# Designed miniproteins, single chains, continued (3), part 31

Each design is a single chain, and the fold is of that chain. pLDDT is the mean over its residues in the fold that is shown.

## One batch from the design tools (miniprotein)

Design m9049
Fold by ESMFold2-Fast:
Structure m9049 (fold): chain A 71 residues (1-71)
Amino acid sequence: SAEAGVAALRAALAALEAGDVAAARTHLQKSIEESTDGAVRAAAHGALEALEAGDVAAARKSLRNGLQAAE
């Protein structure tokens, strides 16, 4: 559901703020699996791509933008 996808996105952002990139990746994958919302899915994919590139700041920005768009 979109709500479950948004909750996973929030959990991913919290994990990144705690410095836990592995937990963030797990939450982002769950967000993609549980949501059909385009903004939530785009935010999760963007954040995963940023983390693969080592850019935690870009990942956090993608998640904040996706959470704002999902409201």
Scores: mean pLDDT 82

Design m9050
Fold by ESMFold2-Fast:
Structure m9050 (fold): chain A 59 residues (1-59)
Amino acid sequence: SLEKARKLLEKYRDIVRNLPKEISKATEEERQKLMERYRKTVKEINDEAEKLFEEDKKK
């Protein structure tokens, strides 16, 4: 369902908007962890969106 993909994209947008603020007040070590969480979240959102399209296509 495209609506679920849209909600995931909105969640991603919110993270992107807030991430710079969190990075600005974080230490160098904390920034590295924040970037890792960011990359993982972005990948999960992309994978979830692709999974929804593939599942909808095959089922």
Scores: mean pLDDT 73

Design m9051
Fold by ESMFold2-Fast:
Order: sequence, then C-alpha cells, then structure tokens
Structure m9051 (fold): chain A 87 residues (1-87)
Amino acid sequence: EELEKLIKEQIERAIKEGFKGGDNKEVAMDIFDRMLKEYKELKDDPEKLLETVGLLSQILAGALSGVKPEDAEEIKKYFEEKWKELE
C-alpha cells in the first residue's frame, strides 16, 4: 500500500528543507520518534495517520533548519535506522 511511501515522502520533504545551523539535533530526533510512535498507534486509521505525520513533518522541518550541517548524516542515518524498525 501507498501509506509507507507517503509517510517517507513527508519525511524526505522535511529533510530537503535543509540544515541551516544550530543545536536542534536531539529535538529533531525526538520529533521523528514521535512520528514513528503515531505511526504505530494510528496504523489502523490511514487518513488520521497521514494527517498527523503531515503535521509532525512540518514541525520536524522547523527543527531540522536549526541543525548543524555536520550533524546531517547522523540525523539521516538515525531516520533510516528508525524507519527500518517498522519493516
């Protein structure tokens, strides 16, 4: 089904907004963990799941803008590893 693809696209969009500098690495990771928790809790309600992930991806994009470029690879790896836990 398209759900995983749509959620991944929302996360990818947030990452694409870019890392502009700051110490928000842990905040971004916490927001991503919250997205995954909502995914697990709302898996039987696809429309609500996508709405919630959409909102959290906007918050994540804001947090990511406050992350140092040097931390970008660590954050991307963290997202990849956390997403694989859902497979």
Scores: mean pLDDT 69

Design m9052
Fold by ESMFold2-Fast:
Structure m9052 (fold): chain A 110 residues (1-110)
Amino acid sequence: SEKAEEALKEVKKALKAIKKGDTETAVKELRKAAELLKSATDVEKLKEIIKVVREAYKEAVKKGDKEVAKEAARALIAAGMSLLKVAETIEEINEAIGEILRGIGALLDI
């Protein structure tokens, strides 16, 4: 999925921006990734995106950046929902639901 590859690129850019303290770029790239994820269908790319987004969330929390943490949580929900749509195994369905619930929990903690 071209959309999954583009989303992966954007979440990697977001993580780099967070590590540099560039809040504006991090928010922009996470929002772009969340939009791209609505059309993403590659299971392995979605799993990789989820790992990067989880790291982005942890880095944002560590830096006290609530706006970036909120956008990372939304991107995690978007990635989990996309994985749920394409999941073919009980393991993949459970992983997708788990990531959606983690993202929702993160938003409630912000």
Scores: mean pLDDT 88

Design m9053
Fold by ESMFold2-Fast:
Structure m9053 (fold): chain A 89 residues (1-89)
Amino acid sequence: MEAKVKELAERVKKGDIEALKETIKFLNSNKLSPAQADLVARAVAEGIANSPEITLELIKEALKALDKQELSSESVAYITGAIIRKLAD
């Protein structure tokens, strides 16, 4: 599981939409450790910023999936900032 989390995080950070969709399904099916959840949350925030074609619907699904995980306040703030910047463009 840890190796899969790291693999998905690295792909998502680069703006890989298919990796983001796979990560959403993974988050909906698995309860991650707080450290794993924070790693994935930050990768998703970066992936949203790096994906020009990302839809509001996909952003909502990513946020719903992350809401099921135990996230630090810092990671929540980081994601919120990334979403605000993306939607303000």
Scores: mean pLDDT 81

Design m9054
Fold by ESMFold2-Fast:
Structure m9054 (fold): chain A 91 residues (1-91)
Amino acid sequence: SHEEEKEKLKNSIRKILKSLLEELKNTEDEKKRELLKEEAIGLLHMIRGIAKILYKNGKLTEEQYEEIMALIDEAIEAIRKGLEAIEELLK
């Protein structure tokens, strides 16, 4: 169903953020932290592309597509702001 596709994308976004959060908690090296953040942002852009394809193929409604796009934008912003913002978004 359209709802199942949306939930899969939301779960993928949450897993990326959760993985990044745990990696950032265990890493004090600033260069490694920046690489981990950029990797997570890259993965989020990949999910953005998948959501667009699913929407074009009628697998997501317009409202579901907009919800996923908004969540990805919020996730990228949280990554750029740092650890506390990622934790807040995962609540």
Scores: mean pLDDT 89

Design m9055
Fold by ESMFold2-Fast:
Structure m9055 (fold): chain A 94 residues (1-94)
Amino acid sequence: SDAENAKKAADNLVLAANSTDVNEAIENIKKGFENLKKVKNLDHKKLLIRFAGQLLKTETDEKVKNQIINELQDLLKEEKDEELKKLIQEALKE
């Protein structure tokens, strides 16, 4: 289900945000973006990209920040939808 993939992506990103362990945070970011890439619904993708951008803005650990940046950059390279590209670019602005 598309909704299940969106929920899994959101759950992983929330776990990353709440993790006190850097390696656990990085693993959950990777899983979050893996599930985000499976989402077909445009509105669900927009919400998840905005959430990832908010995580990047609030993150203080450099390794976790770099993982979010790398995942957003990879997503941007693969994305064909112009509105989603714009949101990813906005998420990458610190």
Scores: mean pLDDT 87

Design m9056
Fold by ESMFold2-Fast:
Structure m9056 (fold): chain A 104 residues (1-104)
Amino acid sequence: GLLDEIERLFSRIVAIIDQLAAETDRAERLRLIEELERLINELISLAFKSKDPAVREYAIKKLEEIADRLEALLATETDPEIRLRLEIIIGMIRLAIGVLKAIE
């Protein structure tokens, strides 16, 4: 179901964030950012497709947890391109959360 898909995506996103925090190769870090962007867009898409308020609320909670983890990563990030991409991703998540919360 959608709940299981959200949990699977969330687990993969968290794993990529942890890998990105430990990775020292710039090319691999940029690849991880691209994968992170793809998975987050997929999670946001699933949240918007859900007609179940409970599933949508759960997706919002997971998106908030992802945003918090990315903000923590951003606080220690020194690469200007990666910093900009993280800021854009965080902004996209926060916007998606706001729109999802406005659905009645």
Scores: mean pLDDT 90

Design m9057
Fold by ESMFold2-Fast:
Structure m9057 (fold): chain A 86 residues (1-86)
Amino acid sequence: SGQREAEEIQRLLKEGAPEEEIAIKLAEAFIPTDPRFALLILLNELKKISSSEEDREELRKYIESLSEEEIREEVERYLEELRKKV
């Protein structure tokens, strides 16, 4: 549930956990309700999101064009990448 994930994130923040670990837990919390937002969290932490407003809008459109299955595959791939950094 979202409450359990929120509690875990709050614990990690209080303990001064690495940014990567916090991002993983935050992304996991959004997977069941907003997997596209989970993907954005992971891409941001991996520094794959451009600072350009135009590039961010194009990325947003791209993510919106992906199927739920494709989003899930991308999320799993980037979660594995982040977990290797922790």
Scores: mean pLDDT 76

Design m9058
Fold by ESMFold2-Fast:
Structure m9058 (fold): chain A 60 residues (1-60)
Amino acid sequence: MSVAEQLVERLRAARSLAERVALMTETLNELLDAGDLKTLDEAQVAASRVGSELEEERRA
């Protein structure tokens, strides 16, 4: 799986909001440091989608 695919799977498997946020931050920072813009764009899209789900959970 690509890094973005692994991130999505890990985010959905995470049991808490804090764990999901930490996973997103960690992966995006690693991709930024590596300069892997293609995977970073994919990860940002994936993280944004999961972020919307997290926002709904917080407001529910």
Scores: mean pLDDT 71

Design m9059
Fold by ESMFold2-Fast:
Structure m9059 (fold): chain A 83 residues (1-83)
Amino acid sequence: GTPTRRRSREQLAEDIARRALERLRSKGIEVPEEAVREAARAVVDTSNARKAKEILLKGGLSEEQAEKAAKIIMRLLHEIESE
C-alpha cells in the first residue's frame, strides 16, 4: 500500500502488535513477539483473520491460542480503523 497521511501501515501494525501482546500477556498467554508482529502486518494489509491465524500457527502457537490472538488483532484493527 501507498503511505497514508495519518500513520504508516508499518506503524499501524506495530501499534496493533504491541496492544495484542499486552492483552495476551495479561491473560497469561505466552506468544512469540515476532509471530504477533507478522500477523498484525498481514491483517493491516489484507484484513484477513485466517491469514493471521496461519502466521501465528507457523510461529508456534496452538490452534486455540492462534485463534484467540487473531481475534484480538482483528478487534484492534477495527478499533484503530474507526477513523
Scores: mean pLDDT 77

Design m9060
Fold by ESMFold2-Fast:
Structure m9060 (fold): chain A 66 residues (1-66)
Amino acid sequence: TPLAVRWLRYYARHGASEGLEEVYRAAAPHLSREELTALLREGLATAQRLGVERAVEVWQRLLAEL
């Protein structure tokens, strides 16, 4: 599995957002639209659960980009 895909999964699991756009762009070519949608929804849900508004905004924008 490409390093970028492993990092995107880590970000999704923790609801992290710092450098997320770069990780997303590097990972996207290696994932299907379905896989990307699932990971972005997971990251959004995690960020919402943790109450990190800035992270929620980033995950929402990336999901809308699909």
Scores: mean pLDDT 85

Design m9061
Fold by ESMFold2-Fast:
Order: structure tokens, then C-alpha cells, then sequence
Structure m9061 (fold): chain A 57 residues (1-57)
């Protein structure tokens, strides 16, 4: 589903990939975004996930 896609995109790297997944998954699952932050391979992707988690939380 959308959650699995977002987490996979976050692991793949790149803030753009993570942002695209989060945009597609626009919903109130802030746990998904925080989990994605831990799986992010670089700091930019992690920051994108953390910002999304804070914004939706």
C-alpha cells in the first residue's frame, strides 16, 4: 500500500523520492513518516520525513 511505498522510497534515497511518496500518501499516519526517517539513507531524506511527520502530527 501507500505506507510500504513511502518507506521504500525513503530507503532508496533522495529527498525528492521521499517527498513524492509522502505527497502521494497524504494522510495522518505520522508513525510512517518517522519510521521512514530512520530508514532514510541520507540526511536530506531523513529531514524530509521528519518534517512531514511533524506537519501531519
Amino acid sequence: GLREGALAAARSGGAGAAAGAYDAAKHQDTEMFREAAELAPDESSRQTAEAAGERYG
Scores: mean pLDDT 61

Design m9062
Fold by ESMFold2-Fast:
Structure m9062 (fold): chain A 94 residues (1-94)
Amino acid sequence: MTEKTKKLMKEATELVKKKAPIEKLRELAEELEKEDLEAAAVVYGHIAATTRDPEAIAKVIRAAVETEGADEDELIEELSATLDVPKEAIREAL
């Protein structure tokens, strides 16, 4: 992890603790995505769990596919069921 990634992750943790607006977490996740996809996925995962936003779910799936070689279709099925979000909405966001 770079020093910039560590700083952004610390900021994300503080925003979560303070229950800051989701828009602030999304801004940090977008910055993290440019530096470290795996770190960005952690923040997008929190946004997805909190908001059920298909775009945030799609970001988590894309990061897992690109960093771990995970199966995209299996993740769509699992996260759709776990978060109660339609598979079609997740696929459209990918």
Scores: mean pLDDT 81

Design m9063
Fold by ESMFold2-Fast:
Structure m9063 (fold): chain A 83 residues (1-83)
Amino acid sequence: MPPSPREAFELGYERGREEARQSPKLLATRVGPGHFRLSPEAEKGIDRLRQELLAQGWPAEVVEAFAAGYMRGLVEESERREK
């Protein structure tokens, strides 16, 4: 059973943070105050996750919530590493 959009965002957030901690190539690059650019590897990873979740029967809104959480997790881990 697919999660709710809120649960999917939380799952994506936790996944993005953990993957960024384990793989520096997934870290986002700061391009300005409060502005980050995802790496090509992160963009490909997000596209792959979207395809996997859609194939598992998740609704598009739930998949996009997961992707948004994942991107947020990558950005926050990138910000933490600046300190």
Scores: mean pLDDT 82

Design m9064
Fold by ESMFold2-Fast:
Order: structure tokens, then C-alpha cells, then sequence
Structure m9064 (fold): chain A 78 residues (1-78)
């Protein structure tokens, strides 16, 4: 499920995975566009916005549950 994938990504970030390593995983998973997009988004949130693993998890879960109908980019710019 998308929730299980988010939990996996967050665990990798907590274990010290860099934004660049997350992008490499996105490229390796490009045959699954949802998985690739989640990895790219996690990398951007970590590198550009300096979010913690917990903050990344909360934002990703909010988006997949449609708790916020804005895009992640719009939420982060506000």
C-alpha cells in the first residue's frame, strides 16, 4: 500500500539516507510511477525544505488521505 511505502521511505530517512540516495531509489523504481514520485517528493522535502523524517511522514500521509487538497508544493510555500 502507499502507506506502507511511506513508512519504508521514512524509516530509510531515519536510518540516515540522503536526498541523493532517495532520488537514486526513485530512478530504480521508475516502472512504478507512484513509488518513484513518493521517493522524489521525500528527497525534495528533506533537501529543499529541511524537514525531519516525522514531518515528511505527516505530510505524505496527509496527501494520500486527502486531508489537504492543496499540492505539497503549495502547502510548503505557504
Amino acid sequence: SLKELIDEIVKKIEEGMSAEELRELAEKNKEDPFAARLYYTAAELKEKYKLSAEQIRDLMLAIINKEDDRSWEEVLKA
Scores: mean pLDDT 75

Design m9065
Fold by ESMFold2-Fast:
Structure m9065 (fold): chain A 80 residues (1-80)
Amino acid sequence: MKLSYEEFFKKVEEFLKDLEEQVKAHPDLPIEELKEYLEELREILVEKARKEGLSEEQIEELRKFMEEREEEIIKIHEEA
């Protein structure tokens, strides 16, 4: 079953929100490991989006959204 763009985007948003809460609970996590994890996760989610049949324009929008959320999560971790 392929997800719609809206459904896929919402799931990614929910996943990143849960990840942000997890990062807040673990301030002892090394920042370098967090950065590496987030970058790898982004590429995995982009690949999944391609497999779900999202357009290149939708994938670009999703990638930008994920990059912005990654920067926010990193700042939250640095401030903890």
Scores: mean pLDDT 79

Design m9066
Fold by ESMFold2-Fast:
Structure m9066 (fold): chain A 96 residues (1-96)
Amino acid sequence: SAVLERALEEAQKETGEADRERALLLLAYGLVAELRRIKLGVEKRLDKAKEEQERLDKIMASEDALSRLLEELRRLRPYAPLLPAEHQALLEALLA
């Protein structure tokens, strides 16, 4: 949640002058981070949190980061019902 809230704040600061790709990248990053945290909690694998964050950071460093983050969101979609309703709406908007 904290990662997604920061991503939303940064995306909103860019509104009106926005690189749309950058705003989408930040939102996708925040949602992947939140959904991966939920997944690890459900699977009782919080010991993997650091390893999963390192994998996410590698995706962010890639040339195709947005495409990769959207693919991760599709894989994590089964955990979407555990998100707050507002964050579920953001996920559906990004995957449309």
Scores: mean pLDDT 76

Design m9067
Fold by ESMFold2-Fast:
Structure m9067 (fold): chain A 89 residues (1-89)
Amino acid sequence: MVVKEESVKLKYREGEKAEATIKIESENPIVEASLSLNDGVILMGVKVKQVSPTTYELSFETEEDHEILETMLRIYGEVEVIARVVSEA
């Protein structure tokens, strides 16, 4: 199995919806996916969309996940979103 991680830092913007979409390239099918805030301290619901045979987009699954992200951004001003995937190879 191969593990791949990508991260994005988000800054709080007043009046804008808190959202992140992370693209991950994998030549083999993804068997596990996770999104987390602050180096895995907060686990988030993840929606996975395959946009090509080798490209996947990871985003927050629910409005509650977006509300958690917005709350953390409002409190801390900046949040790191970490995407982790596991493929079969």
Scores: mean pLDDT 78

Design m9068
Fold by ESMFold2-Fast:
Order: structure tokens, then C-alpha cells, then sequence
Structure m9068 (fold): chain A 83 residues (1-83)
């Protein structure tokens, strides 16, 4: 079921909907609605960066580090290139 969410994120990225993809990724990582809404209203490049930064800053204590958030985002990019 988590795998289905990751595939949905990859499809959004494939369509160029980076803010929506980033919002779905943060939702999967358990981010608060406030953060998800902020990302949804961001420019594509800013949304991608916010995912990496929010993972490190806000969710480190939730075992969601910057590296973990970026890793999942990069996995989705690789999956997109294969599909």
C-alpha cells in the first residue's frame, strides 16, 4: 500500500506536477497538513527542495531525516525513468 503511494508520486512527477508529487511524498512520510498545503502552493523547484529540507528540519525526531526524504524522492525519480 505504501508502494502504491510511491507509484502515484512517480506518476505526478512524470506529468510535471512536482508540487503535487512532493505533497504526496510528505503525506506518506506523515507530515502535518500545514506543511503539505505549503508545498502544494509552491513552485516546482521550491517544492522539491522543501521536501528535502522539511525531512531534515521538522521530522528528524520522527526518524524522517533530510537524507531519508531525499532518498525516497530520488527513488521516485529512478522509478519514473524505468517506467
Amino acid sequence: MEEEILKEIAELEKQGKIPEAAAKLLEYLGAPEEVIEEVLNSEPEEAAMLVALEGGKKYGTMQVSKEKALEIYEENKKKLLEE
Scores: mean pLDDT 59

Design m9069
Fold by ESMFold2-Fast:
Structure m9069 (fold): chain A 92 residues (1-92)
Amino acid sequence: EALRLALEAFLGAVGAGVAADLTKAIGYALRAIGALAEAKYVLKDKEATLLAVAAAILGAAVGIALAKNEVARAIAEALLRSLEKALAEGKG
């Protein structure tokens, strides 16, 4: 179940990024970051949600990077930093 949700989120985000639909890709990533922040307080230990959120952020970053756009690359780097921060609960 968790793997299926993560794969769907990843592929959807990658597709949006590769299509150079930066607004859509950013939207997916921001919703995923928001869901991860909420899950920390409301849905603690929801492994499926954590995997899906992480996969969506990673997929958006990868898709945006593959779009071969300088702005997209900067956004991908920002998304990866946000993912690292969100996954490292003890940091910051």
Scores: mean pLDDT 58

Design m9070
Fold by ESMFold2-Fast:
Structure m9070 (fold): chain A 68 residues (1-68)
Amino acid sequence: SAADVALLRDWLRLGFPELSEEEAEALARALYAHRDDLAAMVELLQRRLGLPPETARTAAEVMRAMLA
């Protein structure tokens, strides 16, 4: 939902304040589209934010928990 995307966007902006609102929105939408695919979420976080694999996995798990 739009509210879930906004929740992810705001969380990303809090954790990564260097992201613009547009960048955070685009990433939040991509993460939400892949919310049922942990591996895809991890890859997105690594590719877009440069996070190490273990950090990206932890972040993806937290995001999935927020959407439950």
Scores: mean pLDDT 85

Design m9071
Fold by ESMFold2-Fast:
Structure m9071 (fold): chain A 109 residues (1-109)
Amino acid sequence: SLRDQIYDTMGLLTAVIHALRSLKDPELLELAERLERLLDRIGKAMREYASGNKEKALEELKKSVEEAIRVLEEALALLREKGAPQEVLDLVEEAIESAKATLKALEEA
């Protein structure tokens, strides 16, 4: 379902936030904070969706996921520049693909 797909993306965003924080790099910590704010916005929009405010919630979900893709792409570029572990790169790439699939599903809803 769309809901399950969004929750899967939220789980991957949470994993990316933890991975970025684990590297103890100030630039990556700033990106983790940006992703955490977006994750909070997605969570709030999901609660609004569940309460019946579907149209407004879907618009906010689309905007938040689209911004999360931009932040994840920025994180991926910076991680590559810094020579981050391949496992972290793979996780961020998986999160980007999940978020893109979620954005497509939101646009078709």
Scores: mean pLDDT 90

Design m9072
Fold by ESMFold2-Fast:
Structure m9072 (fold): chain A 95 residues (1-95)
Amino acid sequence: MEEKIKRIQEVVLKMIELINKYEKDPKRGSVKIIALTALTSAILFAAEQGRVDEVREAVKGLEELIDEFIKENPQYAEEFKKLRDELVKLIEELA
């Protein structure tokens, strides 16, 4: 369980690094990073509490956030899709 949480955090940090590197608008980048961090924290907290419905809603928000970033930065879509798929798989294994 703890190792899965660490891997989730590592995937999120990679996403933050890519947003900081590739997003040309610092304001948009900051908003995406704040939202990503908040959603990840909500997922981890809800999972620890056994709140399956809250995990599901936060995961949906996370996927929507990542899909919006991919739409805005299509040249990096494959990198973000791989990270999204890895993150969702890790969260499913946690629940």
Scores: mean pLDDT 78

Design m9073
Fold by ESMFold2-Fast:
Structure m9073 (fold): chain A 71 residues (1-71)
Amino acid sequence: LVDGAQQAMTTLSTTLGVSSGSPYGQQAVQSAYQGDTQKMNQYLEQLRKTSGNEALVSATRVIANYVQAKR
């Protein structure tokens, strides 16, 4: 699940034109897997501020919530 979510994050970053891949998106997913909802939300907020791409933030939140639920 975590590995698949990280691969999905890379694909989303590439598809949405974010060439560097956002480390905040990956950190949000990792925090969700660890059950750290506070850090997950902090990283999602950093992703929003840094990327300015709402589709990326929304997709990342869905992936993070799914990973947290399946932990």
Scores: mean pLDDT 69

Design m9074
Fold by ESMFold2-Fast:
Structure m9074 (fold): chain A 79 residues (1-79)
Amino acid sequence: KKLNEELLEKLKPVVSEKVYEEARRLFEEGASATEIAYHAAALVLREEPNLPKETLEKIDEIVKETIAREREAEEAAAA
């Protein structure tokens, strides 16, 4: 839950309102942080492919970090 909120906060300044609202909708529907991250990245590539390279790289970093952190939390819970 905390990770999902942190993902949304990190995405808010770098994605459009439309992408942010879709990510928020998935969060409200109970999607995992990884699912939200993948969906947001796919929406950005589909609807805003002309964003600066630096912004696209920032989004990719946020997605990668979120996936890694959720995986670590799942592994910690299993151990």
Scores: mean pLDDT 77

Design m9075
Fold by ESMFold2-Fast:
Structure m9075 (fold): chain A 77 residues (1-77)
Amino acid sequence: SKDVLIQQGYILASESARAEQQGDLELARQLREQAIQLLKEAGYSEEEARRHVAFAEALGRRLGDSLVDAIRAQLAG
């Protein structure tokens, strides 16, 4: 479903932020591109998908693992 694709995209975006924090820039880039693709498959435009991924990455840098839990709670209502 669209909600599952959005959830997966946000999780991958959060994992991209973690990979970047750990210095794995190549993994971070791959995860970011996968997150963008999943959000586009969910029906977002490329611009919208990039904004959502950037937002999730920014929150991932601030909240770490608690962001994944928050995203899952928000989308699993």
Scores: mean pLDDT 80

Design m9076
Fold by ESMFold2-Fast:
Structure m9076 (fold): chain A 91 residues (1-91)
Amino acid sequence: DAEEGEEEAREGERLGREGKGKEGGEEAAEGGAEAARAAEAGDKERAARAGEEAARAGTVAARGAKGAEGAAAGAGGAIAGIGAAFQGGAK
């Protein structure tokens, strides 16, 4: 649990030095917005794909830079909400 977080934090420091944290935060925000738009249109598959991509980008941002965590967390929250909305009857 905490051990995994420490490894991710160390890799995040490297990504931060490369500026990947900021880029990941921007990608997470864009992906989250697209997932929300797809969800509003009822396109569950597109929403899920965009959400997964945004979540991945958000993880990179969270590890890469504290400054980008706000954007990544915001995108992650939006994705979580979308996922919850589509969980019923979704298998």
Scores: mean pLDDT 58

Design m9077
Fold by ESMFold2-Fast:
Structure m9077 (fold): chain A 67 residues (1-67)
Amino acid sequence: SAEERARRTEELALEVIERLLKMEDKKEALFQVETLRESMVAYFESLGLPELAREFEERVKELLEKM
């Protein structure tokens, strides 16, 4: 289903974000994470999945708090 595909895309995006946060250039890492977060939220909202968009934002926030 489209929702199952979107949830898999969320997991892949979070893996990318975890990798970005390990970059030596923290300023560049934060810029790329923010760009990806905004793009993914817009993508989930465009699919009619605002709850998944909110879940993704919270999970990204948790990853940023671990920095």
Scores: mean pLDDT 87

Design m9078
Fold by ESMFold2-Fast:
Structure m9078 (fold): chain A 120 residues (1-120)
Amino acid sequence: MEEARRRAFEAIERWAREVGGLEVGGYNAARGELTYAPVEQRERLVELLREAGDEELLEELERLEREARERYGMDEEAVASLVVLHVLARIARERGIPDAAAGFERMRAEIIEHARRRRA
């Protein structure tokens, strides 16, 4: 498990470097808009986790996506952003970058809270 996660995170970091960084979504104050990660980015991230054999994190993400869609009524773009932010927060924690991890975790919480308010 620990070795599979290490391989997955290394593969994700390599892919991120190759594409010039990953889109995470968030509020862009200069444009006055909320942006979301591309669905294709979430698909590639899940593929890399599957190739590495990180079944535990894959199951965690599947539960996260199910709750987001069924409980909060999130669309695919919001779900994609939630998944990407969740994984990036985990990578930042393991790399000892707590400020980045906290940033991703806060953005994830904001997306969930926004969806909760819209559905209420």
Scores: mean pLDDT 77

Design m9079
Fold by ESMFold2-Fast:
Structure m9079 (fold): chain A 83 residues (1-83)
Amino acid sequence: MKEEIEELKERALEKAEEYLETGDSEKGAEAMKLLAELAQRDPEAAIEVLKEIVKKIAEKKKAPKEEVEKALKKIPEIVEETK
């Protein structure tokens, strides 16, 4: 089970990165599906992956630190609501 969680984390992050690079909605949908599965199985792991995705988005788009911090704070709430 733990190995499956690590594999889901890696795949979700990989697909999210591909979506951020290409804007391909199919890859975005795949990333969201993997994140939803991860959130159902391990909410803490899903929160960790979402935080990494937000950090990567912020770095690429040079988003203000304040906006990044607000998004990171909201992630645990979003994951809990998805259950």
Scores: mean pLDDT 72

Design m9080
Fold by ESMFold2-Fast:
Structure m9080 (fold): chain A 75 residues (1-75)
Amino acid sequence: SMEERERNAKAVLHAAMSLLDGDPTAQTLLDAALARLSPEERAVAERLIAELLGAPKSQHDALLARMAAELRRLV
């Protein structure tokens, strides 16, 4: 459903933001969020998260916005 896709997208985004903030629970949140995705959706989410974590802080807001748009279309 649309509501399920929005919820899944928000969960992944929240986990990604928590990783950037150095939250010690972030990996647990991410694992839980990714477990709700199909293998194909998970592969895209993992790629986007890797890109975000490899980027400088100045790019994080723009990359999070792009990730939000991509995840909402996919999941």
Scores: mean pLDDT 82

Design m9081
Fold by ESMFold2-Fast:
Structure m9081 (fold): chain A 102 residues (1-102)
Amino acid sequence: SIEEFKEIVDKFIKELEKVIFEASKTLSPETALKVLTLTIAFNGELYVILRKLEKTGDIEKAIKEIEKAADWLLEALSEYLSPETLEKVKALIDKMLKELKE
């Protein structure tokens, strides 16, 4: 259902914010700001995708748009985050996408 889809995405956003917040403590203030800004932009894109889903009911399209946004985020974050932190972010994305496809 669309309600379950939203709950899965909301849970993911909260888990992503925790990982990013912890990683930000190990970064310079300038790099932390860049990482936080990228995360805010990504979360904004997810909310836009969810609003489109509410209007269209097109779950398949919403999943594809989330996959594209997530690929962008991982590439952008790869400039700033350690490989270990990137693997944590990727694991959260993979878990979310699996739950959305079930």
Scores: mean pLDDT 88

Design m9082
Fold by ESMFold2-Fast:
Structure m9082 (fold): chain A 69 residues (1-69)
Amino acid sequence: SLDEKIEELKKNADNPSIVARIVQEAAEEKPSPEELEALGKAVYDISLNYPKRVAKKQREKLEEEKKKK
């Protein structure tokens, strides 16, 4: 589904080659106009929110390390 492709995009947001491939695959699934617009927004947000995303992941890893035992 397109939602699955959007989630895969977010997981691979730091790898532009994978992002491009996923976008192409999602487009090939012939999404609705609303779905295609959501896909485009996801790609745009990935680029703009890269620093925020990296910081969030680092924060989560630190919290996990503090609880590892």
Scores: mean pLDDT 72

